Designed miniproteins, single chains, continued (2). Designs and how they scored, part 14

Each design is a single chain, and the fold is of that chain. pLDDT is the mean over its residues in the fold that is shown.

## One batch from the design tools (miniprotein)

Design m4452
Fold by ESMFold2-Fast:
Structure m4452 (fold): chain A 79 residues (1-79)
Amino acid sequence: SMIAKQATEEGQRAAELLRKGKEYSSIDATKAKKYLDEALAYADRMLELGEQEPEIASSARNAHDLIKAGAATILKKIE
């Protein structure tokens, strides 16, 4: 479905931004925090879309949990 494709795209963008947040966590804390905020926003959008498709809803919830956990771990390092 197009919703499942969009959920995948939003999730990929969230993962990219999470990687950037980690990359910048020891270089520029302000930039790292902005990337983490954006990653969480895209992850929330992925979850909202994913929950509309029963076949991917569980995968979307799992991916959302992983992105939130990753962001929390990075944020602790830059406090």
Scores: mean pLDDT 88

Design m4453
Fold by ESMFold2-Fast:
Structure m4453 (fold): chain A 60 residues (1-60)
Amino acid sequence: APLSREEVDALEELLERDPLLATRLLEQRLGARLPKGSSDQERLDFARLLLDQERRELES
């Protein structure tokens, strides 16, 4: 299921304070995971992309 506005807002805030925790919660919530061996930076970049996509869906 897509994220709610409240979930997106909370995860964007968390991404600034604790990016690795935010990334893990996003992967768990959306059932999305990078390939085995992805770096923390690659996961963070993917999390930012996912949140950006969810935000655009909410504002469309």
Scores: mean pLDDT 77

Design m4454
Fold by ESMFold2-Fast:
Structure m4454 (fold): chain A 85 residues (1-85)
Amino acid sequence: KKEEEIKKLQEELDAEFKRLVDTYKLSPSEIRYVEKLKKEYLDTKRFLLEAEENNDQKSIDLARKRMERIKKEFDDLVKTLEKLR
């Protein structure tokens, strides 16, 4: 249930990370930044699943806002990489 969702998300993020590294030839600092975003997104997803189990609407809303922020940071990075490469 919860672990299956996290594993599936981890696999999807790992595949996207590999695609970015291979496509844009990321520098070590860019690799570290993407890895940081990946970890923050996974940690926030775990927090969201815990909040849903506890029916904690405030924590659910907070987690969703954090995930949207991380997604925007990732999208902005990809847009920057597309422009520079």
Scores: mean pLDDT 82

Design m4455
Fold by ESMFold2-Fast:
Structure m4455 (fold): chain A 97 residues (1-97)
Amino acid sequence: DPMVEELRRLAAELKARFPELAALVDELVEAVLSIKNPDVQALATALAISALRRALAEPDPERARAILEEALAEIRVLKENDDKSVAEAYKAMLEAR
């Protein structure tokens, strides 16, 4: 997936620029890749790429951190909604039997 490869490339670049943000960057990438619905994962990937590009443009690591924390919070909401939708679909399948 060329978007996932771009995500990993930008993540590596930001971790090299701001080593203190490495753990947060890794959490962001893991949150994106843990989304099971491919349409939701594509949206989360685009949001993460946008956030990483904005963070790379910031001279201040604390401003970069704020951008990543906001993006991670948004992606976590997408993941929680996706996880809930999977559970609801499974329940509907059991009720249809």
Scores: mean pLDDT 82

Design m4456
Fold by ESMFold2-Fast:
Structure m4456 (fold): chain A 77 residues (1-77)
Amino acid sequence: ALERVKRIADLVAEFARKYGLTEASELAEKARKHADEGNLDEAIEYLQKAVLLALSKMTDEQREEFLAGLHALDAAL
């Protein structure tokens, strides 16, 4: 669970940075730090906030690329 959360948080931070979504990137980095500390509940909470904020600020094309990235990562984990 923690490894999956870490990988997803890293991916969210990467796409948020790529698209200039600073606040979403910061939330994803907080999710990663909580996961590194073993705080699964807090990690998931910040990850959910990061994903929702990112999706709300992305274009349709950016959302499609991001969701494809999440699908590829989930298939690998």
Scores: mean pLDDT 83

Design m4457
Fold by ESMFold2-Fast:
Structure m4457 (fold): chain A 66 residues (1-66)
Amino acid sequence: SPEFQLVELDDGLRLSQSILNMLEEALNGKPVRTVSDVVEALKKMGTEASEAEVREFADLLAESLS
């Protein structure tokens, strides 16, 4: 199912396609390529998270689903 499919970003961060689609909408269609883009998208959505926090949570999710 698309909700469980992981996509690897240019810097190795892995996120589901559904999350990537949501983040790209927050960036007005700009592609999400790195954890920095994820942080920017979250900030536009009113959520504050550091690059380290995003990377740690995404990595744990990817490992648990493997």
Scores: mean pLDDT 76

Design m4458
Fold by ESMFold2-Fast:
Structure m4458 (fold): chain A 87 residues (1-87)
Amino acid sequence: SDKEQALKQAQELAEQALKTLEEFKKLASQGNVDPEVLFSLIEEAEKLYQQLKDLYQQRLQDSQEVQQLLQQVEQAIKEVKQLLKLS
């Protein structure tokens, strides 16, 4: 159904955002990465988060699972931004 497709899309958006943030952490730990590359990964994760949030607000407001995914992605973005401030 449309709702099941939206839920799958929300899960995929969350997975992509978290994967992007893991790539950031891996590159940041290597210590020789261009800051512009790190900024671009944060921007990509924020765009995926915004798409997830829009989908939640329009079609999945009753989904506690998607609400938890939004909180997880938001927290991961905040953590990555703190790591960037230390570099």
Scores: mean pLDDT 85

Design m4459
Fold by ESMFold2-Fast:
Structure m4459 (fold): chain A 88 residues (1-88)
Amino acid sequence: MEDEERERYIEEIKEALKKLSPQQQKTAMELVEEGLKDPEKAREYIAGVTALAAEVSEDGPRIVTYGARLMEEPERAVEELLKALKEV
């Protein structure tokens, strides 16, 4: 996957994450912390964050598709989503 495609997917997920309630943002940050402590949970973390973003997105299925593509490189995706969440 090209870097430009990944940046676009992360940006759209990030915009959805900005629409989360404060309680949902706390849940997303807890998933990030778990993913950082346990690399085998990287996919679980991405799935959880993507599910929260999809719920508040105008196009949930599209956000889920982006998350699935990012999961092809789960460790990289965790780092990219962590950076995005720090900016929310």
Scores: mean pLDDT 77

Design m4460
Fold by ESMFold2-Fast:
Structure m4460 (fold): chain A 88 residues (1-88)
Amino acid sequence: MRLTYVAGVITLSDGTVLLGLNKLAEPLAEELIERFGAEEDPSFLPLVQELFPAVRVLRVAPEKGDAALDYVIEKMSDLPVVRIEKEF
């Protein structure tokens, strides 16, 4: 891969935020669960994978979505992070 993205964000119509994590960002999943109350939802993995090469998907409440994304960007600042906004 010539382009590497570590995390992708998808916002659902109800405001729920999906965080797709690639293999490099996968170790952050436990921190996101503990810090932001993120819940792993593998049912969204195929949907996220159409837009971003995720290996894990976490669901975050709308109120915590921006803070969770900012945390991933801060921890992975040397790698590109992509934000994808899609209405469902």
Scores: mean pLDDT 70

Design m4461
Fold by ESMFold2-Fast:
Structure m4461 (fold): chain A 75 residues (1-75)
Amino acid sequence: MKELEERKSEIYQKMEQLLSDPNPSQSDIDNLKKEVEELIELLRRSGGPRAEELSKELEEKFQEVLNKLKERELK
């Protein structure tokens, strides 16, 4: 669990970097999506008491990031 939480923190930092970039590349977005999906699968496979909670939190945070990026494209 500790290692998975560390990976979650790294992904959160990458999400913040993506939001801070005024013109993030599609490649960066796609790479982050893959990292999020891989971590979610790993968390669910681990079956720990926090696995599902962390998976949902990670999915929600990433979706929020995607929504903010889409809003920026419209403005």
Scores: mean pLDDT 77

Design m4462
Fold by ESMFold2-Fast:
Structure m4462 (fold): chain A 61 residues (1-61)
Amino acid sequence: AAQLVAAINAVTNTAIALIAAGVNADTVRLATLSAIAAIKAQNLTPAEATTLLEQLVAALS
């Protein structure tokens, strides 16, 4: 539970930072939804979840 919350918070904070930096909001939204699904399915750490989000944003851009 605590790790799940920490991973979701890390992904959400990274997503907000990417949008603020000028990354397309739709791209970040899709990547964030995929990253959250992976956190729930694979019990990802905050670091793993943040790395996955960045990789998904790059792939969708």
Scores: mean pLDDT 83

Design m4463
Fold by ESMFold2-Fast:
Structure m4463 (fold): chain A 67 residues (1-67)
Amino acid sequence: MEQERQEKLKKLQEEAYELAKKSKSAGEINKAMNSVVEKVEDEDHPLISQAVAEGAREGGFRGVPEP
């Protein structure tokens, strides 16, 4: 069901956000993103990527340094 998928996505986005927020280097952020992205469907990768970017910024690190 879509509701079950939505709940899973929310939990994974939260996990990605918190891991990225605690990360202090690009390597740690990439590791966090890869560990979560592997658990979701390809079409949901942008949502995980966004959560990682937001978490990294909250933690004082720029997740995507390039334009």
Scores: mean pLDDT 72

Design m4464
Fold by ESMFold2-Fast:
Structure m4464 (fold): chain A 59 residues (1-59)
Amino acid sequence: SSQIKDAVSNADNQINDAAQAAQQIKDTVSQEAGDKAMAEMKALEEQLLDDVTEYAGQL
């Protein structure tokens, strides 16, 4: 039974390590995706502001 207990403990450790690694990857990807989305949003806001200003100037 000690071999089974050791195997279960080892499996639990591997699952915990994988979960921690997955969380770190998720955090990194979320930060990178957020930075990219924010940059694209700012570019779109600037373009929209320019378009609105141009249309208002033509009235």
Scores: mean pLDDT 75

Design m4465
Fold by ESMFold2-Fast:
Structure m4465 (fold): chain A 89 residues (1-89)
Amino acid sequence: MKEAIEYSAEKLLEVAKTADEVVEFLRRMSKEARDAYFEGRRHELLAQGYLGRARSDPENRDRYLALAEEHRRLSEEHLRRFQELLEKE
């Protein structure tokens, strides 16, 4: 296990050569665009979590499916806003 983690870290270091370029791109991105992206991702993760709960808790499935759909919609709205902001720059 530890050796596998070390091997993965070595592979990550190989791709870290572009890290400065990625950081500069993120810094260039507007705060509004970054906020929209992170809110979209937050809602996406919540939707996935509720879908998982719907599968493991059949008695409350309909409630969890409704919550998943709400967060999916919010994720799509925020990610759409993120894309619109990127198109302006």
Scores: mean pLDDT 71

Design m4466
Fold by ESMFold2-Fast:
Structure m4466 (fold): chain A 75 residues (1-75)
Amino acid sequence: KPLTDEELKKIVPEKYTELIKERNKMYQDYRKLREKYPGEEAEKEFKSKYGMTLDEFRERIDAEMKKIAEEEKKK
């Protein structure tokens, strides 16, 4: 069964908390860019700031979380 964010946080304290903070900061920054720059301009500014697209950043965080979940899937 897939683990929820809360379950992962209980199993993997510090690493998981850091990833949640990075994800939240990413969404906050993107939201602010969308307020300042409409459409594709916000995506371009995000890529300029982070060196990757929002989707690529999301994939990296998801992959890292999945890796942590697999490591902590011990009974």
Scores: mean pLDDT 71

Design m4467
Fold by ESMFold2-Fast:
Structure m4467 (fold): chain A 52 residues (1-52)
Amino acid sequence: SNAERVKREALERGLPGMVADAYGEMVRILESQGHDVTTLDELLELQRQGLV
């Protein structure tokens, strides 16, 4: 899933597991709202826009 991919990408970048888990949940929430979130960078852009 996109959430699992984003979580793995966060862990590969050296982010703490708690942060990676939070990012995965944010992807699931955004996808439930109709957003397409395929990468960590897309998630961070949406977070900067205040959508999570």
Scores: mean pLDDT 84

Design m4468
Fold by ESMFold2-Fast:
Structure m4468 (fold): chain A 79 residues (1-79)
Amino acid sequence: MPSAEEVEEAKARMRADLAEVEETEPPELAAVARALYEAFTALLEAKLNGAPEAELAAAEAAAREAMARARALEERLAA
């Protein structure tokens, strides 16, 4: 189980990465980066708070969906 300190450090790193993407990348990449940030932040908070298995599974599914959207966008932009 992640500690509160580990969660805050992860959130800070992800927030810094998101800010860089929002400043340098096109809006569609920034939108996907934000969705990833929100999904992973929610998952980390659910793990930290000891959320029920169903809630944790839903948060993990949301994170996987955000990653799938990021991959689809990368493939589209590389075409």
Scores: mean pLDDT 78

Design m4469
Fold by ESMFold2-Fast:
Structure m4469 (fold): chain A 69 residues (1-69)
Amino acid sequence: MVEYKTIIVVVEEDGKLKLFEWEARKTESGEMEVLVNHPKLPKEWMSLIEAMEKLEEAYPDAFIAEIKE
C-alpha cells in the first residue's frame, strides 16, 4: 500500500528563506517519491533523492525541514 506524506523543503533565495510544500509517497519497497513543486523543476513525481539533487543544483543549501503524514 502506498503511504502519503508531505515534505517541507527550504531554499535560500536573495537572502530570504522560502518554504515549498511537496506531496510525498512511500512505496512498498520503502522508496520515497515526491511531487515536485518549485519553479526551477518539472512538476512531476520523482524519487526524493533525484528531486533533492536537482534542487541542490540551483540551491546548494536546500534542505528538508519537515516530513509529515
Scores: mean pLDDT 77

Design m4470
Fold by ESMFold2-Fast:
Structure m4470 (fold): chain A 73 residues (1-73)
Amino acid sequence: AEKEAELEKAKKEAGESMKKLGEAYQRGDKEEAKKHAERFIEAMKKIQEVEPETGKKGVDAAKQSAEELLAEM
């Protein structure tokens, strides 16, 4: 279904952003890490639009994880 395709795309974007965030973290590149953290949170918000109850916890967890990673840099 169309809705399933949008959800799958958002999940792929979240995964790709998380990988790039991890790569930037390994390099110590705070600016790139911030950029990919924002992209990851945005992808999680898209998932929340499709799955409101499940996505609500996901967005909060994504924000917390991004803040912790950036604080360690």
Scores: mean pLDDT 76

Design m4471
Fold by ESMFold2-Fast:
Structure m4471 (fold): chain A 97 residues (1-97)
Amino acid sequence: MEAEKKELEERLEKLIEEAVKLYSELFNLSEEEQEKLKKEILEEIKKALEKGEITLEEAVEQLEGVVRELEIRLEAKKKGLPDAEVNARLRAEAAAL
């Protein structure tokens, strides 16, 4: 249904905003760098959707995974955790899916 497509599009936009925010905290991105990254992500997703390489549902699922990975990395950075523990947490999250 068209309503489901609109809900997925709104979810996709929100996930892109969350990903950019997490990237900005991880890498200390400027506002200009954040806007550039957001535009690049949107352009890449639109191009993939137009080519039929990915569905809207798959794009949402992929971005949810990216947001989750970035959240784990940001928490690890704030706590000073070693890369080995970060990698173990990411692997556990992937196994839980």
Scores: mean pLDDT 77

Design m4472
Fold by ESMFold2-Fast:
Structure m4472 (fold): chain A 100 residues (1-100)
Amino acid sequence: MKEKAEEIYKKLDELNRLISKLTPEQAETLLQFILDKIKDPEIREKARNLAEELRKQGKTPAEIASEVLRYVVNELIRQGKYDEALKLVDEAIKKAKELV
């Protein structure tokens, strides 16, 4: 179980490195892709609200995408949804690589 969380966080680190290479428009596209892939409606709504709050604070699209991803991954891991968290990060990495 600890090993699955470590794998997810390692992939999240890879994803954050990819996000740092995105333009603001590409980072916004990735953020919307991630929000649309969240299956849990409560987590999805909280993630959308977090993104809106961070925009109001003047965070960049890349910073918003990274913070929203970290929140969603942490919440899924906290709920024991390791396979859902892993799938989300893998799909987000694939999307980020397509955008770069």
Scores: mean pLDDT 86

Design m4473
Fold by ESMFold2-Fast:
Structure m4473 (fold): chain A 83 residues (1-83)
Amino acid sequence: LVDEALKYIDDALEWAERRNLVPLADILRKLREEVKRLIEEGKYREAGILVYNTAVLFKKLGLDEIAEYLFKAAELLFKLAEE
């Protein structure tokens, strides 16, 4: 589940990198590092909230494909918080 959640963030990052969206790729790398830190601290719910809020923001910006990957990552992080 942890590796799957991080893989969805990596999928979002790869989508941005393939399109040369450098500022977006930088945001996603920082998101991944912060999510990894929260996971290492056992803060799965906080990690899920962070990813979910980022997904909502990207959806509002019309970045629906990236938002979908991040919503899937957040769902897995919320499942980890309930286990």
Scores: mean pLDDT 85

Design m4474
Fold by ESMFold2-Fast:
Structure m4474 (fold): chain A 88 residues (1-88)
Amino acid sequence: SPLERRFSRLLARALAVISELDFGLRTNAPREELQALLDEAKALIAELDQFIKEMKENNAPQEDIELAEKVRARLQAAVARLEEHLAA
């Protein structure tokens, strides 16, 4: 379905951002680059929150909603870790 295709793409993008953020922290990327990644991750969390609402309104499978919520939680954890790093 169109909703399932959008979900797949959004999920892939979220996982890519998590990976890029982990790599940036590991390689001690410049603060400006890490700030840009933080802003991107926060925007993606907002996009995921809106998409999860759409999934619930369209009675998407519970397993898909749970997967989206788990990925959202992983992004939020990555944001928290990066915010702590930037505050140091």
Scores: mean pLDDT 86

Design m4475
Fold by ESMFold2-Fast:
Structure m4475 (fold): chain A 72 residues (1-72)
Amino acid sequence: LTPEERLALAAQRAAAELSKLASEEPKSAEELQRLAREAAAKVPEVESIEIDVEKKEVTVTGVDGTVLTVKG
């Protein structure tokens, strides 16, 4: 797997953890970002997840420095 593919799989795991933390859709961008950080902490390959709701963009950074940006 490429570093980008590995990070994409780790991002999917983080998304699953985020779904477990959220009982319903987050009420605010701040709450969504907080839950995303908690989910990222549960996935060792993910250093951080940054969500920009205004740009509809999610940036996932891996511990090896790989960066994956998804536009919605």
Scores: mean pLDDT 74

Design m4476
Fold by ESMFold2-Fast:
Structure m4476 (fold): chain A 94 residues (1-94)
Amino acid sequence: SRDELERELRELTGVPDWRLPEMDDRTLAIFIEVSYLSGLISEEEKKEYMEILGVEITPEDRELARRLAETLPPDTIRLFTLILKLYYEKEKEK
């Protein structure tokens, strides 16, 4: 649920007044790919998120996402995935 995702984001960031940041299509596509490569979402969830958010990843950004998935701390990747899931819930409400 959206409320549960917002609670997890507040706990992970330590920011009590946390708000969903504005993100461009490129950043959303990178977050989707990083989440997929890190095993936090399935291939089917990746396809659904890209379709619902209307985003596509370039070959250059796929390589960037691969490097990010290998180098970022697990909590940072979890943060990316939680932000992505909140964007998905927001787009579903439209």
Scores: mean pLDDT 77

Design m4477
Fold by ESMFold2-Fast:
Structure m4477 (fold): chain A 97 residues (1-97)
Amino acid sequence: TPLSELEQKLLEIYNTLSKEEQETLLEVGRRLNSTVNLTPSSDDQARISLLQFLLTLTTSESVEETVESIAKALNLSEEEKETLLEIFNKVLEQLNS
């Protein structure tokens, strides 16, 4: 299936993240997938689905509330929560550019 313009942009944003940020997002996505029964396909589709999922959460709540909800669901440390918040803000900044 050809990527939509939004999906292509989300993949580009993911590729601009540091290796550590990419690993954190994929780990969170995998843990959330276990909780909400999401099915990953290819690596690119998994990354896009993760970013689309994060954007969907952000549109219903503030970034801070979304990160807090994820941290509570996954029992993230304070350090992991801060890292996730930074990643969310970075993704949103690039999407709004």
Scores: mean pLDDT 68

Design m4478
Fold by ESMFold2-Fast:
Structure m4478 (fold): chain A 78 residues (1-78)
Amino acid sequence: SVERAIELLEKAAELAKDVSPGAAENFRKAVEYARQGDLEKAIEYARKAADLAEQSGTPEGKKAASYARQAIEDLEAA
């Protein structure tokens, strides 16, 4: 569901905030687009954020990327 995707992206942003500020910013943009019903842009920003989070090389970044990929699946199913 879109609601579940938003929750997962918010959790991803919180995990990423101290290890990848760029990922956190892009996760927040994904949430904003999802709330507006722009699912295509929400997916684009979530993918960008997941890649940046993984580039951090941290356990928090890896977990944030995992939440983001689950959120993308929920958005694509909507």
Scores: mean pLDDT 87

Design m4479
Fold by ESMFold2-Fast:
Structure m4479 (fold): chain A 80 residues (1-80)
Amino acid sequence: MTLSEEEKRLSREIARELREALLRNIADEVGLSVEELLNWSEEVKEKVREKLSERYSEAGVDSFMEEIENIVRERREEAE
């Protein structure tokens, strides 16, 4: 047994909060609003990658970029 049902529920809730915090933290690092970040244009992607590369490894940057892209994709699905 890995986790109790209550621990699993808490873990899912923490994951949601972490995604929201990730967007805010990256927007702050890049000097953008969350709304500007979520536009996810080619220029925004390049700016985010450049800024994150100052502090994180290439693998870490790729992981952050993939997570943001997943969030943008999900929000785009909600709009359509």
Scores: mean pLDDT 73

Design m4480
Fold by ESMFold2-Fast:
Formats: structure tokens, C-alpha cells, sequence
Structure m4480 (fold): chain A 78 residues (1-78)
């Protein structure tokens, strides 16, 4: 499911950030922001992967905007 995919992403992102030296609390916050954005972007695409090239152009644009904003917010935290 979208939620399961996002949770797996969150766990890996948190682990990678901690391994890179980010404090655990900030790593968790950043990973949660990114995972929520991935889930939202996937819902906009009707459950498709945001990086699937078969996605409709307008939905793809919206999904990328959601992910880009989340990356900016996560970067401000870590």
C-alpha cells in the first residue's frame, strides 16, 4: 500500500540520516516529513510511484512540487 511504502521509506531515511551524523530527533522529523510527502504525492498519482514516467503530466508536476517542498523543509531541520 501507499502507507506501507512510505513507512519503509521513512525507516530507511531515518537510519541513513542517523548514520550520516544527524541527531536522532532531527533525523526522525526529517524522515517523517519526507515520508508524508511521498504518500501524498503517490495519492495525487492515484497510487502510482511519483517517479513513474507513465504518470499524467499535471499530476506528475503536482507530485514533484509536493516532494520538492518537503525536501526544502527537511533540509531546514537537519
Amino acid sequence: SIEERAEEFRRRAEEELIAAGVPAEKAREAAEILARALAEASRVLGGRDPFDPSAAPEAQRKALEILGEAQRRAAEIV
Scores: mean pLDDT 76

Design m4481
Fold by ESMFold2-Fast:
Structure m4481 (fold): chain A 66 residues (1-66)
Amino acid sequence: SLAERLLQALLDGTPLQQRMAEVILSSRNSSREERQKAIDEFISTIPEENREGYRNLAEHVVKLLE
């Protein structure tokens, strides 16, 4: 699936991309609210200039997994 390909690309990417993939995978069985909280907490730890891009990417991957 497209979600699996995107997750694989992130796991094969930079340390920051790997961490995002891990957050998404670890929250997959959580409620929608808990998953959003985990993503928001992750986004708060990355450099400000990268936050919008990673937030949009995380939301896209999550939608493809649902």
Scores: mean pLDDT 79

Design m4482
Fold by ESMFold2-Fast:
Structure m4482 (fold): chain A 56 residues (1-56)
Amino acid sequence: KLVEQIINYLKSIAEINPAKFDEVIELTLHFLQLRGYPKELIEKVKKAAEEIKKKL
């Protein structure tokens, strides 16, 4: 559910402020790494962000 909420947030940023999208992705991934979230969760978020970015 956390991954789903993060992905939905990233989709919202891509729609509302695409110029900030790369910055928000990097900050989100940094936060997840610093907080010690599992690599699998971080990879799911990263993959979803890459797919969203391809459509911008």
Scores: mean pLDDT 80

Design m4483
Fold by ESMFold2-Fast:
Structure m4483 (fold): chain A 72 residues (1-72)
Amino acid sequence: SAEAAARAARLAAEGAAAMAASGMPGDYTQKLGEWEARQAAPGAEVEAEAGPTSARVVATDEGGTGEGIAEG
């Protein structure tokens, strides 16, 4: 049920927040848990990376030789 899914998500977020607040000295454990969760997640998603959003997706082939060669 949607309610159960929402509750599970909230608990997971709260657990992560509590762990961060506690300053748990278990980087490996946290990383492992996150990786395992990703494996079980519906729709694998890349890790949290301040991803470089492709702003230029159509920029290509610039500075080519046109009909007339022109150089100074």
Scores: mean pLDDT 57

Design m4484
Fold by ESMFold2-Fast:
Structure m4484 (fold): chain A 90 residues (1-90)
Amino acid sequence: WTPEDIELLQEFLKKHPNASAQQLLDAGEELRESNPKVAEALYSLAVQKAIEERASPELLERALAAVAATSELGQRLAEGIRGALAVESA
């Protein structure tokens, strides 16, 4: 992580303290090519917010897919979250 990446993430969260899962996903998509680490963090926050807000299964799946697409670590994280949700729903 660069100081610039941290500053961008903090500035976004400061401007949007109650950002919805959808807003976090949209912001991550905009930053995907220029600041991929910030995009990955925003996608991870979108997953967290989708769970907290009990967002639609479609939105949660889009957030998980976005995280999985960012890196091998993101793919493993998405798989872990899907597994945990499956256990809790049983």
Scores: mean pLDDT 71

Design m4485
Fold by ESMFold2-Fast:
Structure m4485 (fold): chain A 60 residues (1-60)
Amino acid sequence: MVDDYLQQAQRYLQQGNRDMAQQYLDRAMQGFDQVRDSLSVSQYVSTQLRMMGVRVDLSM
């Protein structure tokens, strides 16, 4: 479930494991995208992670 992946991503980031956090974030986006459009995926994931102190947008 997307929510579970977001929770995992936040927990790994809190532990300083950015690599694992990014992997779970990617999985969350992919899983959610199959159900909703990319706008919903991006908005939902970004909002949830930002609430937890995780950023979806990386410096380009």
Scores: mean pLDDT 62

Design m4486
Fold by ESMFold2-Fast:
Structure m4486 (fold): chain A 106 residues (1-106)
Amino acid sequence: SKEEIEKIAKAIAETVREFLLHATPLLEADAGRDAFDPAEELSPELLEIFEKYTKDLPEPLKRLAGYLLYLYYEKKFSVEFLANIIRTVAPADIKEIEDFLKKKLE
């Protein structure tokens, strides 16, 4: 449903803000992470909701948030898998990231 998509997009955007705002320079240095374009990969409805919750994010974080949303919503990857991706650039414990994202997805 639209409500489910909105909750997922908001949860992912809040998780990216919490753990990754200070990591923006590391994401900009990784050319491979620029390969995911939310505008090309997300459906129009999903993109509209995604933009609503991510317009304040720097471009590299916005692209990462879009990739995480795509993995969770379209590909059905676990919260644990998403937390592991976030942990590769965040100096945070994986369980802390998992618990935060799970709470936001409730």
Scores: mean pLDDT 77

Design m4487
Fold by ESMFold2-Fast:
Structure m4487 (fold): chain A 91 residues (1-91)
Amino acid sequence: TKISIHLVGESGEVIAISGIAYTMEEAKELLEKAVKKADELGASHISVSVQGEREKSLAAGKELKEHAESLGLTLEKEEVKGDSVHLLFKR
């Protein structure tokens, strides 16, 4: 499973690529770093994209959503497209 994290501005522009992870542990660490970096750079949103086998992408998306919420992020949009899960969080 491939997990991509981006910092996004108010107009939906990508401010920075926070990172790419291939494990849940790396993805959680990158998400924590993304929260800090978003504050530093003034990014209003954090985008998380999960790509892989459908069942694994859904499970990983759920776990990352729960982790993001524990960091104080609010889920604004959740989209499932085939084998991909896309999550947009507001700070």
Scores: mean pLDDT 84

